# Designed miniproteins, single chains, continued (2): the designs that were tried, part 29

Each design is a single chain, and the fold is of that chain. pLDDT is the mean over its residues in the fold that is shown.

## One batch from the design tools (miniprotein)

Design m5040
Fold by ESMFold2-Fast:
Structure m5040 (fold): chain A 96 residues (1-96)
Amino acid sequence: MEEKAREAIANGDLDAALDYAQKLYAEGKFATALEIEAEVLRAEGHEVEALILLGRALYLKKKYEEAIEKYEEALKLDPENEIAKTNLEIAKKELE
């Protein structure tokens, strides 16, 4: 599924990529599904939303420092983004 999803993104078939992401969710591969959805959002020009989903994927992998970095990048683009602020605080608490 992951390889086919990435091939779909490379070919500009974003609908197929999202279908593969849903199949990854059904298989319990939540972090990988979020990474595919983030790549789709990035391809559509939604960089802030893409960074938030990448941060969530890293958080699920327990890569909290890397998740924090993605949320901070989102806040550089959109300083008032409440979702990025909330997720940043949650990830920081995991390191306390």
Scores: mean pLDDT 86

Design m5042
Fold by ESMFold2-Fast:
Structure m5042 (fold): chain A 68 residues (1-68)
Amino acid sequence: MAEQRLAQVTAENVREIKKLNEEDEKYGKSPSREVARFIGNQLRRIGDAIDELLAERRALKEAGVEVP
């Protein structure tokens, strides 16, 4: 089911956002780095989400799909 696959991607998105917050505390706040990385990740995840939906529909490469 594409819905469950997308839910997994959403969960990973939440984790990565928490990682950004951790990075901010660890190395100090960097607005430009945070914004650039966040925007880049957003664009990448949108593409990945679409790919995940297509992969789920085909199912044959379901487990082989990578979400960086």
Scores: mean pLDDT 62

Design m5043
Fold by ESMFold2-Fast:
Structure m5043 (fold): chain A 55 residues (1-55)
Amino acid sequence: MSLGEVTAEGLRLLAEIEPTLPAEQHARLAELKRAVLSPDLATAEAALRELRALQ
């Protein structure tokens, strides 16, 4: 995937999982959102992997 594709998929997953998680997990989601928006592909891919694990 390109960086733009990784970021788009990560933001889609964030929107889907945020309302399903309790408030104590929202700080982690905020960190993952920052990582997904990173210009570094490896950082964005790692964040996407973590988001997929949270589903």
Scores: mean pLDDT 79

Design m5044
Fold by ESMFold2-Fast:
Structure m5044 (fold): chain A 64 residues (1-64)
Amino acid sequence: GAAALAAAKAAGAQKQAILEAARARGIDEVEIEVTAKDGTVTVTIRAGDEVTTLVAEGLPLPPS
């Protein structure tokens, strides 16, 4: 639904902002892990010593 799409777009924007902030700090190696289970997508972003977790519900499972 519209709420799930809005959450996915917000998560994407947040991910981009984190990547730009990491690059500004001279961190070029960023690890991104995406886990999908029962329509819930969890994105974990590790930039140096900083870890950010984003959760979006109602997204379709990614094609494996």
Scores: mean pLDDT 65

Design m5045
Fold by ESMFold2-Fast:
Structure m5045 (fold): chain A 75 residues (1-75)
Amino acid sequence: MKEEAKRLIDKARELLSQGKYEEAVKYFEEALKVAPEEDKPIVYRMLADAYLKLGETEKAEEYRQKALEVERKIR
């Protein structure tokens, strides 16, 4: 569902820019559920950024690694 994933990502980015990091994480997690495989790396990177801003450094590293895993499996 490309359109739905895009809307969730756009909303999450807006929340991230407003400093609403916990809400941004929620929308990025919803985006992951509906995003095409090719779009998941960008969502994982944005989740990593949001978790860094929340001070959750271990979760940020976990999502950064997930982005790299998907990128390697795609091509």
Scores: mean pLDDT 81

Design m5046
Fold by ESMFold2-Fast:
Formats: sequence, structure tokens, C-alpha cells
Structure m5046 (fold): chain A 68 residues (1-68)
Amino acid sequence: MTPAQAADVDAHVRETAAREEALAKGYEEKSKQLEKEDPNSPEVKKYRQLAEDHRRRAEALREAAERM
């Protein structure tokens, strides 16, 4: 593996992590919006779970990139 190939892989992992973080933030905002309208809505829990899942994925990807 060349240094250039390693940098390309690292960049791709970081970009994927950024997209996962953006999705997590979007779902968090949607959950907060729904909670203001109906705090007992099952959709609030659904979007919070999606936000957490994407955030965990983003964190794992960022850690992998940092440890490379």
C-alpha cells in the first residue's frame, strides 16, 4: 500500500463519518421537532434511535481513521 492509497482510504472513511454525523444531527433535529408537537409520539423514539445509531457509526469510523 502506498502513502497515497492510505490517504485516499483515510479521506473516504472521514467523509463517510461526516455523512453519518450529518444524518445523526438531522434525525436529532427531527426528533426534537416531533417532541415539541407530540412528546408521546412513537416517531420521537424512532428518530432518536436512528440518530443514536448513525452517531455511533460516525464515532466508530472517526476512531478508525484516527488510529490508522
Scores: mean pLDDT 78

Design m5047
Fold by ESMFold2-Fast:
Structure m5047 (fold): chain A 80 residues (1-80)
Amino acid sequence: SLTPEERELRKKLVEEAKKKADEIFQKYRDTLGLSKEEAAEYALGEVLKDIDDYARRYRLPSIVVNEVKKEVEKYIKEKL
C-alpha cells in the first residue's frame, strides 16, 4: 500500500527511531537501573512522541506514521 517514496521515508524514520530507542533504553538500564520492562516502556513512549511531533511538523501521511510506529514497537518488544 505504500508508494516507493513513502517506503523510503518509512525506512529513514524507522532507522532514526530505532537508534533513539536504543540510546534511551541503554540510559534507563545503565544509568537509572530500571528493569528491561520499564526501560522499554520509557523508550517506546519517548520515541512515539518524537514520531508524532515530527509527523505533525511535516504533515506526514497517517499510513507512513502508523507503519513507523508498528516497526518501532516490534523492535522495542524484541528487547524483552
Scores: mean pLDDT 83

Design m5048
Fold by ESMFold2-Fast:
Structure m5048 (fold): chain A 55 residues (1-55)
Amino acid sequence: AREEIRALLEEMVRAERAGDDERADALQRKALSLAFAAGVSSEELQAMYDEVRAA
């Protein structure tokens, strides 16, 4: 679950950097849905996003 969320966040960051807002939005919705289903908090999800963006 967390590895899957991280993969979605990595793809979302790539879409953001490419200026593909529609793809980034779709990936964000998938990441949020998976995080909710896996019991990952919004705080933990934000930390994962920050780590991915910093890499």
Scores: mean pLDDT 82

Design m5049
Fold by ESMFold2-Fast:
Order: structure tokens, then C-alpha cells, then sequence
Structure m5049 (fold): chain A 110 residues (1-110)
């Protein structure tokens, strides 16, 4: 049902945000240079922003905008994971999981 799909999208959104927050925490706890930390955190913040915009668009019935925003969320989370791998394997793993949950949300709203 549409209500079940909405619930699944909301659960995936929550899990993706939890992993984004965990990735940010792991980056901040690393011994990397501040500029390198800021670069990864900026990508994670973009992923969170697009994820929220995609979920909001889905709630408004705008499927096309929802897919587009969630695709950008996946892209930013993947880029964050690649960059985070040079700083913290833990942060990279959390960013990868965030990308996976965002991709699952995209499939549900498509």
C-alpha cells in the first residue's frame, strides 16, 4: 500500500541519517587535518540535505523530484565514502551504508 511505502521510505531516511551522523562523528574523532575532515563532512551534509529534499518531495507526491534528489543523495554519500576511506575506515563504512539506504529509498519512490 501507499502508506506502507511511505513508512518504509521514512525508516530508510532515519537509518541513512543515523549512518551520516555516525560518519561525521568518526571523521571528527580521526587524527586527520581539519581541512580533510571539513571536505568529508561537507559531502555528508550535502547527502543529508538531498535525502531530506527527496523524502519531502515524495511526501508532496512529486515522484520525479523525489528520484532526482535521492539520486544526488546517493552520489554525495558515495563521494563521502571514497574520500573518508583516506581518513577513517569507520567513517567510510557508515557513508557506504547511508548510500545503500538512500538507494533503497530511491527504488521505493521510483
Amino acid sequence: SEAERARQVDELHQRAIEHINAAVAAVRASDAAEADKEAVIALLEEAATYLAQGVYAFQQGDREAAVEHLERAVEYAKRAAELAATISPEAAEHARKAAEYAAEARELVA
Scores: mean pLDDT 92

Design m5050
Fold by ESMFold2-Fast:
Structure m5050 (fold): chain A 76 residues (1-76)
Amino acid sequence: HMEEEIKELEKQAEEGNADAYAKLAVRYFLQGDYEKAIEWAKKAYELGSKFGKGILAAVYDEQGKTAEAGKINDEL
């Protein structure tokens, strides 16, 4: 289930898997938890993940924060 997947991804992130941060952002985004999605996507982006950067832009766009999404997309 999604909750079990999130717990496993959190464990992988704690073990230093940078991709796990981006995957956590995707899972929270799909649940509609945009606050958590942004938190994890920002962490992935700070670690240099292009995937996390793209997810961050997508979450901002879905929230209607088009200016923030545009800024991230310009940096992509």
Scores: mean pLDDT 73

Design m5051
Fold by ESMFold2-Fast:
Structure m5051 (fold): chain A 70 residues (1-70)
Amino acid sequence: MDPELALQYGQEGGRLAREGRYDEAIEKFEEALRLDPRFLLTAKELIDLLRELGRDEEAERLERYVRSLL
């Protein structure tokens, strides 16, 4: 695992979401979580973004996954 790279992808995802590039933002957040699955801030940002886009089933699946890590 690479926590520094996970943080970089999380930051890039946040930037892309602010620019309205939502599909690319989701991809970067998913990459960050793949590198550090316990990075709760990135998981929260991805869940919030998925709900904002109406992708509720994906958000609920990710929330269940995150709860399994706590």
Scores: mean pLDDT 76

Design m5052
Fold by ESMFold2-Fast:
Structure m5052 (fold): chain A 65 residues (1-65)
Amino acid sequence: SMREIRELAHEYAKTNPEVAKKLEELERKGVLAVIQGDEEALEAVQKETEELMREAAKKYKELKE
């Protein structure tokens, strides 16, 4: 589920500052896209955020299993 992926990604980000920083950058870009009404930019940010979270969750599982 996306909830589990998000939780695992956040756990991984606690010890991987590069991932935490990238998530912050994507959140900032998302806010900007909403303010500007840029629907295409918002969709791109949402897709990139989901992909980054999935990769982070996968790496976290590899560390625990």
Scores: mean pLDDT 83

Design m5053
Fold by ESMFold2-Fast:
Structure m5053 (fold): chain A 96 residues (1-96)
Amino acid sequence: MEEREKAFEEARKKLGEKARDLANTVIEGSKGDPETAEKKVKEKADELQKALERYISLDPERGLALGRGIAKALSSYPIAKKHAEELFKRLEEAAG
């Protein structure tokens, strides 16, 4: 039980860190070279996806809700729209 609680808190912390990293990368990338921005956004999106999958495995309800919020926010940025659509599809599959 204690081990699961610690895993949950660590997963939540990592998810928050990866979400901030992606958001900052998207904002900065929107002002620069699109190809370089796309590579950085993809890298950070992949990291966020892994962190989110871990969090969903521990708390599906909160993880899915948070993931949908992130996908919706990302869909507003052209360089992140592809990753937002992929994330949304994965969340729908995870929801059943």
Scores: mean pLDDT 74

Design m5054
Fold by ESMFold2-Fast:
Structure m5054 (fold): chain A 103 residues (1-103)
Amino acid sequence: EAEYYRLKGRDYLAQGKYEEAVKWYEKAIEIDPNDAQAWRDLGIAYLKLGKYEEAVKWYEKAIAIHPSARAYRNLAIAYEKLGKTEQAEKWRKKADELEKEIS
């Protein structure tokens, strides 16, 4: 059920309908607040809307549930967009470290 709402959000995201994507991802999170992928996808929608501080917040929630190299890279991109280059480098290195641990 939560997956249905997340897939709907992803559909709207692919169409460039970022505000609609947010609404569907919010529904996914209401059903399953522990879905790290839904929090990450919500962060991507906020990033696309130019809401970089909110994108950081949602990526941090995703990481708290399940750390992933992809979530760390997304966080680094959000910090880069905020002009926080040192923070962006920190999280990019963390993503690279996590990928090496998995491989």
Scores: mean pLDDT 85

Design m5055
Fold by ESMFold2-Fast:
Structure m5055 (fold): chain A 80 residues (1-80)
Amino acid sequence: DLEEERKRRIEEAEKRRDELWPAFEDALAARLAAVEKRRALSPEEVAAYREVVEQLRNLKPLTPIEVRIELLSRLQDILR
C-alpha cells in the first residue's frame, strides 16, 4: 500500500529530524555567534535567521526539495 508506505516514511523522517535537531540547532547557534564576532547583524537579519530556523524545524517531509534548498540558501547567506 503506497499510502501506508508514505505515512511510514513521513513518521521515520519526523523522528530522525527530532533526534538530530538539538545537535543541528547547537551547531547553528555556534555559527551565529562566530558570525556576530566578525560582523554586526542587523535586527532584520536576526529576525530572518530565527524565521528560517523555525521554518526548517517545522518542514514537512513531503515539502519539495526546491523549498528546502531555498531555506538552506537563505540560512547560508545570513551565516556567511
Scores: mean pLDDT 77

Design m5056
Fold by ESMFold2-Fast:
Structure m5056 (fold): chain A 59 residues (1-59)
Amino acid sequence: APASPAREELVALGREALAAGTASLLGRPTVSDADLAALGEMVLAGLTGPLPVAAPEAA
C-alpha cells in the first residue's frame, strides 16, 4: 500500500500521543480499561454521527 511521509508521520504522532496518554492514564489508579473503551466508542460515534462545530472547550 502506498504511504506518503506526511501520512506516516501523522500515524506515528497519533501512536505516540496514544502511548503517552494511555501510559499516563494507566499510571492513575482511578482509570480503568472500561473507561478507555467507552471514550473510544464515544469518539467513533462522534466521527460517524453528526458533525459538531469544532469546540476545543469541553471542561
Scores: mean pLDDT 59

Design m5057
Fold by ESMFold2-Fast:
Structure m5057 (fold): chain A 96 residues (1-96)
Amino acid sequence: MERVKEAEEKLEEAKKLAEDPSKKEEAARKLVEIAGYSAYNAMKLIAEGGPASEIKQLTQIAAQALGLAAKLNPEYGFKATEEMGKAYREARKEVA
């Protein structure tokens, strides 16, 4: 529950930053972090057999953060994809 709320709050903050042209890079960096954080927690919940609703919400937040980062700068879209991949591997190790 706390994980979903934190991810949603961070995503909304990043969306507000993205509205300011001078803060697009800061917004993109935050979106990369959000994508990784949300992917990590979604994968950890999947491995734990956790609530499907929270898994779905975290997966959607991760996908949205990735998409927004890519729209701001394709380079950050790539970085978000790498961060999500790392998060997936680390979450899997902790539960295996």
Scores: mean pLDDT 81

Design m5058
Fold by ESMFold2-Fast:
Parts: C-alpha cells; structure tokens; sequence
Structure m5058 (fold): chain A 62 residues (1-62)
C-alpha cells in the first residue's frame, strides 16, 4: 500500500504540473501493483480513470 500511495501522490503532483507523460507512467505502475495486491475495485477504477484522462490530455497536446 505504501508504495502505491507514493506512486499515486507523485502522479497527481505531476498531472497538476502538466507533466502528463510522467504522470501516466506512475499511474500505470500504481495500477499494476494494485492489481497484484488485490486492491479495492473502486480504487482500481479510480486509477484507470486517471490513466484514461491523462492519455486523452496527451492526445490533445499533440
């Protein structure tokens, strides 16, 4: 949980700064760890929503 919390916190910070590429990488790492640790389905959905949002932002910026 500690590592997942750290990744999400840093990804949120990067996203707020407009560093979508780095934020996407950290959200994906957090999602992979959360899936491996059988995390709450609501938490998994939250991470997937963040990933989708950041991916859309990256498409818009290109």
Amino acid sequence: MEEIDRLVREADRLESQGNYEEALELYKKALDLAKQTNADPGFLKTLENHIKYVEEKLKEKK
Scores: mean pLDDT 80

Design m5059
Fold by ESMFold2-Fast:
Structure m5059 (fold): chain A 57 residues (1-57)
Amino acid sequence: MSEETREKIKKVLDALRELDPEVDLEKVSKELLKEVAKRVGLSVSTVRKYIELAREI
């Protein structure tokens, strides 16, 4: 995995935890995904992909 991808994953996770500190990465709501996507400037599908990658690490 590239260093750039790791930085983007960290940015997504940081935004996710700032919006919901007790978030379950396996049960992220669509509304929360949209807010994270808006905050980090990525699509909802990309945010979901990075959350899935974070769960494997």
Scores: mean pLDDT 77

Design m5060
Fold by ESMFold2-Fast:
Structure m5060 (fold): chain A 88 residues (1-88)
Amino acid sequence: GTAEQDRKAAEDIVKGVKEELEKATSYEEIRKILLDYAKKNLPFPPSPTLEAYLEVAAADFAEKKGIEIPDPARYVAARLILVGDEVE
């Protein structure tokens, strides 16, 4: 149940900050924009699953803009969290 809600929350966050993301020039700036929006618009801190969706969104946005991802291990960890939700 919670993973689907976190995915939708991450999608809503990305939509809410799309213009700010277009102005971002670094991977850390993209991550900060997404996390700051989440902190302001959620009644509690982001869950690990929501943070994982936001990390994937940050990496995807950085790749589309040609921005270097300095710490790929964090992105890989986020991907593993999302894939670890049982799929069969």
Scores: mean pLDDT 74

Design m5062
Fold by ESMFold2-Fast:
Structure m5062 (fold): chain A 70 residues (1-70)
Amino acid sequence: SEEQIKIGEEAVKTVEELAKKYEKEGKYEMAEVLREAAKKMREAIEKKDWKKFKEIAYEMNVKITDLEAK
């Protein structure tokens, strides 16, 4: 639905803004994970593949958690 597309696009913008914040803080690996996730999320939105969108978001969170644990 158009509402799902809008929510997805706003989520992507939030991820992109967080990537920019981490880059300014010198957390380049976290920033790169978030940028790659945002790109894949945009592709999922274009295909209306909400299952893939959720999988990308989950994988992103796992990778960020792993980087924070180091």
Scores: mean pLDDT 86

Design m5063
Fold by ESMFold2-Fast:
Structure m5063 (fold): chain A 70 residues (1-70)
Amino acid sequence: GPVEELAREAGLALVESGVSERDATLAAAGAHIAAQTGDEGARETALRIAKRSGASEEALELVRRAGEAG
């Protein structure tokens, strides 16, 4: 529904912000929020955004783990 879609968009925006600011915790939090909407594609999109934005390996690992093992 609209709330889940808004949460997904907010989560993905937080991933972009976290990567841009080099804040691995913020990027992971955004990925977790996106994953919690139950959309597997949102998790994959979050990881793709992080990779495209030049996230460090540490940030990429946190984003990946947020979707796999909360």
Scores: mean pLDDT 69

Design m5066
Fold by ESMFold2-Fast:
Structure m5066 (fold): chain A 71 residues (1-71)
Amino acid sequence: SKEEAIKLIEEAIEALRAGDIEKAIEYAKRAQELVSGDVKKALEGAIEAARAGDIVAAEYGLREALRLLKE
């Protein structure tokens, strides 16, 4: 559901801020399975940034996914 996706993205942001990149990617991937379109693309970009070690870009992508879901 949309509400479940929001919760998972918020958990991903919290994990990312705590330095748990592996957990952040896991939560973001779970959220990605619940969404489509621009939200799914934002989460895909965030996952790729996190894997590349670009934590700032990863958080930006997760926050953008939240913005799109709350519109």
Scores: mean pLDDT 87

Design m5067
Fold by ESMFold2-Fast:
Structure m5067 (fold): chain A 60 residues (1-60)
Amino acid sequence: MWSKTFATPDAQKANQVAAEVKSLYPEAIVTVEGTLVTVTTDLTPQKQIALSLTVIGMQL
């Protein structure tokens, strides 16, 4: 199981990131707390990197 917390600039962006992650990975557990988005899912290392890059891109 892989878990990572992403910091976003504001709560609106945190909710947008959470919605996109849940759309791309329906099996993932996504938790939003203020400006923080925590994603927990079972992915290969390659897919973990891809997800992380996607989330970082969405924060722009």
Scores: mean pLDDT 78

Design m5068
Fold by ESMFold2-Fast:
Structure m5068 (fold): chain A 91 residues (1-91)
Amino acid sequence: AILVSLSAPASVRVGETLTVTATASAQPASLTVRVFDEAGELVASASSSAATVTLSFTPTRAGRYAVVAEATGADGEVSGSEGRVVDVLPP
């Protein structure tokens, strides 16, 4: 199985850049990072076949954001996933 790790701050303010890094323990077929706002809307995503994906975005709305990273193996099946919550504070 591919182990996925996420690096993200616990909180950021509206208007500040939030940087998320996902790392896979082995070369994936794909590694995708998605960020959802408090309403469940997809606000940012990045995907690559590299073992590391970095996504930077600037939140425009306060709330609890969900960050999800998912790695697929050479067989096309999900091999690993990791999730984190980031609190976006008012400016």
Scores: mean pLDDT 83

Design m5069
Fold by ESMFold2-Fast:
Structure m5069 (fold): chain A 63 residues (1-63)
Amino acid sequence: SDVERLREAAERAAQVEAQRLRAETGLEPTIRVEVIDGREAVATVTAGDRTRVIRLTVEEVNS
């Protein structure tokens, strides 16, 4: 489903960001992923006092 694809894409992006944040902080990051209204995925990556938020949408253009 579109929701499953959005969640999966956000989880992949969050893993990349988590690796960067781990390298920068030396701490194990936590990841939380939410899909809002089936249209936007929001991934929150936290390590210590640092938080990064990734927002993803996927649209078909000229399909």
Scores: mean pLDDT 82

Design m5070
Fold by ESMFold2-Fast:
Structure m5070 (fold): chain A 67 residues (1-67)
Amino acid sequence: MENLEKALELLRQGKYDEAVKYAEEAIKKDPNNARAYGLLAQAYLKSGDTEKAREWAERAVELAEQA
């Protein structure tokens, strides 16, 4: 999915705020996409927002358990 691929690319470039925006767009299209929540958690972690990273990581785990 293009939005997830773009978010990952931006994350690798250190553009964490932009990565968050693209991951959020992926969630808007598919709210049950655990991978998008995982990318949000990673972007927040890389930007130093460890509390937000934890919240989104927990959401990703919950959704992944639903298969």
Scores: mean pLDDT 78

Design m5071
Fold by ESMFold2-Fast:
Structure m5071 (fold): chain A 66 residues (1-66)
Amino acid sequence: SAEEATSEQVAEAIRRDREAGTELSYRELAEATGLSQGTVRDIVNGKRTPTDEQKKKLLNVIGEKR
């Protein structure tokens, strides 16, 4: 489940999605999750540890596109 995913797994999933050309921009991720673009960017770059709720929202958005 999304709640069992580590911060590294969430960041890796976003990076892989971007590398695969099914790229969601930080703006699109922010709009879909209700987070700020800065928060999404900092989570992806490992500058911020996401909460379990933030991990769930991010993984649900990525899963919806795959």
Scores: mean pLDDT 68

Design m5072
Fold by ESMFold2-Fast:
Structure m5072 (fold): chain A 60 residues (1-60)
Amino acid sequence: HMEELRKQTEQDLLEFSRELVERALENAKKLGNEETIEIYQRILEDLDAGATAASPGYRF
């Protein structure tokens, strides 16, 4: 069921917090799943770009 979970996780990650994506990326790196690593890496970078503009990276 990893393939089905991967697809569902991919869609959910678009709405998940950056922390959750970072955890998924760590797991993917341990497993050596290049496809999953690339997906999470791109989502993380996209969230960083958007979140930094709208969400506080650290408190002022």
Scores: mean pLDDT 63

Design m5073
Fold by ESMFold2-Fast:
Structure m5073 (fold): chain A 56 residues (1-56)
Amino acid sequence: SMMELQEQVKEELQRLGVKVVLGLTSKEEALAALDEVRDLLSEEEYQRIRDGILSV
């Protein structure tokens, strides 16, 4: 279902954020990946995740 897909995408984005913190990927790569899945997120969810990545 779309809800299950959205939850899976959120988990992957959370893992991506952890990789940024650990220095395994760049903020630019993480933001690019977030933008590719933007249509699967609400505006509030997108902004929250984006702010999280940028705060690292």
Scores: mean pLDDT 77

Design m5074
Fold by ESMFold2-Fast:
Structure m5074 (fold): chain A 81 residues (1-81)
Amino acid sequence: VEAARRAAEALAEAETELEREIALAMFKMVVGVYLATGKPEEAAEAAEEALRILREAGAPEEVLREVEELLREAREAAERA
């Protein structure tokens, strides 16, 4: 959860397109690791926390949509686990 939160904070603080792409990729990697290691509940919590941080920071809609899709995937995986 901490690694995902830090990645979300970096994404919220990103000032350039490159920084935003790197931070988003890192966040997706962390969530992907939680899903791959059988921790979908932690993945969902990380995505929910990230959405809160990003909305407070006024992140672009495209970024919010990508995180919302990750949250949906994580929630579905958690229901199956």
Scores: mean pLDDT 75

Design m5075
Fold by ESMFold2-Fast:
Structure m5075 (fold): chain A 75 residues (1-75)
Amino acid sequence: SLEEEKERAIAEQALDALDSVIDYLKRHTLTEEQKAEILEQVRKVVEWLKQRTTDPEIIAELEKKFEELEAILES
Protein backbone atom coordinates (compact mmCIF):
# COMPACT_ATOMS: atom_id res chain seq x y z
CA SER A 1 0.00 0.00 0.00
CA LEU A 2 1.00 3.66 -0.27
CA GLU A 3 1.16 3.93 3.52
CA GLU A 4 3.58 0.98 3.68
CA GLU A 5 5.73 2.57 0.94
CA LYS A 6 5.74 5.88 2.84
CA GLU A 7 6.66 4.16 6.14
CA ARG A 8 9.47 2.28 4.38
CA ALA A 9 10.82 5.53 2.86
CA ILE A 10 10.77 7.21 6.29
CA ALA A 11 12.63 4.24 7.83
CA GLU A 12 15.26 4.30 5.06
CA GLN A 13 15.79 8.05 5.58
CA ALA A 14 16.14 7.41 9.33
CA LEU A 15 18.79 4.73 8.67
CA ASP A 16 20.80 7.30 6.65
CA ALA A 17 20.39 9.82 9.48
CA LEU A 18 21.61 7.23 12.02
CA ASP A 19 24.73 6.65 9.90
CA SER A 20 25.39 10.41 9.97
CA VAL A 21 24.97 10.51 13.77
CA ILE A 22 27.31 7.52 14.19
CA ASP A 23 29.94 9.24 11.99
CA TYR A 24 29.56 12.45 14.03
CA LEU A 25 30.00 10.58 17.34
CA LYS A 26 33.16 8.84 16.07
CA ARG A 27 34.72 12.21 15.16
CA HIS A 28 33.71 14.35 18.18
CA THR A 29 34.17 14.29 21.95
CA LEU A 30 30.88 14.75 23.82
CA THR A 31 29.94 15.35 27.47
CA GLU A 32 28.13 12.62 29.43
CA GLU A 33 24.98 14.78 29.41
CA GLN A 34 25.12 15.18 25.61
CA LYS A 35 25.65 11.42 25.16
CA ALA A 36 22.64 10.60 27.38
CA GLU A 37 20.41 13.07 25.49
CA ILE A 38 21.41 11.69 22.08
CA LEU A 39 20.88 8.08 23.24
CA GLU A 40 17.40 8.90 24.61
CA GLN A 41 16.32 10.77 21.45
CA VAL A 42 17.61 8.06 19.08
CA ARG A 43 16.01 5.28 21.18
CA LYS A 44 12.61 6.97 20.91
CA VAL A 45 12.93 7.40 17.13
CA VAL A 46 14.08 3.80 16.56
CA GLU A 47 11.25 2.38 18.71
CA TRP A 48 8.70 4.56 16.86
CA LEU A 49 9.99 3.33 13.48
CA LYS A 50 10.04 -0.34 14.55
CA GLN A 51 6.33 -0.07 15.46
CA ARG A 52 5.54 1.24 11.95
CA THR A 53 7.85 -0.90 9.78
CA THR A 54 6.77 -4.37 8.63
CA ASP A 55 10.03 -5.06 6.74
CA PRO A 56 12.21 -7.43 8.84
CA GLU A 57 15.39 -6.32 7.03
CA ILE A 58 14.78 -2.68 7.95
CA ILE A 59 13.94 -3.65 11.55
CA ALA A 60 17.21 -5.62 11.74
CA GLU A 61 19.20 -2.67 10.34
CA LEU A 62 17.55 -0.26 12.80
CA GLU A 63 18.47 -2.57 15.70
CA LYS A 64 22.04 -3.03 14.38
CA LYS A 65 22.65 0.71 13.99
CA PHE A 66 21.14 1.47 17.40
CA GLU A 67 23.43 -1.14 19.00
CA GLU A 68 26.44 0.43 17.22
CA LEU A 69 25.41 3.92 18.38
CA GLU A 70 24.85 2.69 21.97
CA ALA A 71 28.28 0.99 22.00
CA ILE A 72 30.00 4.21 20.85
CA LEU A 73 28.18 6.31 23.49
CA GLU A 74 28.98 3.78 26.26
CA SER A 75 32.70 3.65 25.40
Scores: mean pLDDT 80

Design m5076
Fold by ESMFold2-Fast:
Structure m5076 (fold): chain A 99 residues (1-99)
Amino acid sequence: MKEGEELFEEGVRLAQEGKLEEAIKKLEEAIKLFEEVDKNSIKVGEAYFALGVVYYHMGKYEEAIEYLERAAKIFEEAGRHDLAEAARELKKKVEEEKK
């Protein structure tokens, strides 16, 4: 799990630096490691949420919507209704900008 958390943190840092494609690769690697432990963990949801944000900044709205929906579902199944609502609200904003 430590390696997955380090990859997630590196992915978030790269996204903040505007290295969006590198951020995606690190976040995808983090998801793979998190899913090996528990596919419905909050950490998987957080990584999908981060991917949604990265794709949104890239102007890839369809991909952003898909990842935010996946994050919301995982958060809901994990009982984190607060995080699920945050993911749905961001998804709604992305859908409105796509118009």
Scores: mean pLDDT 84

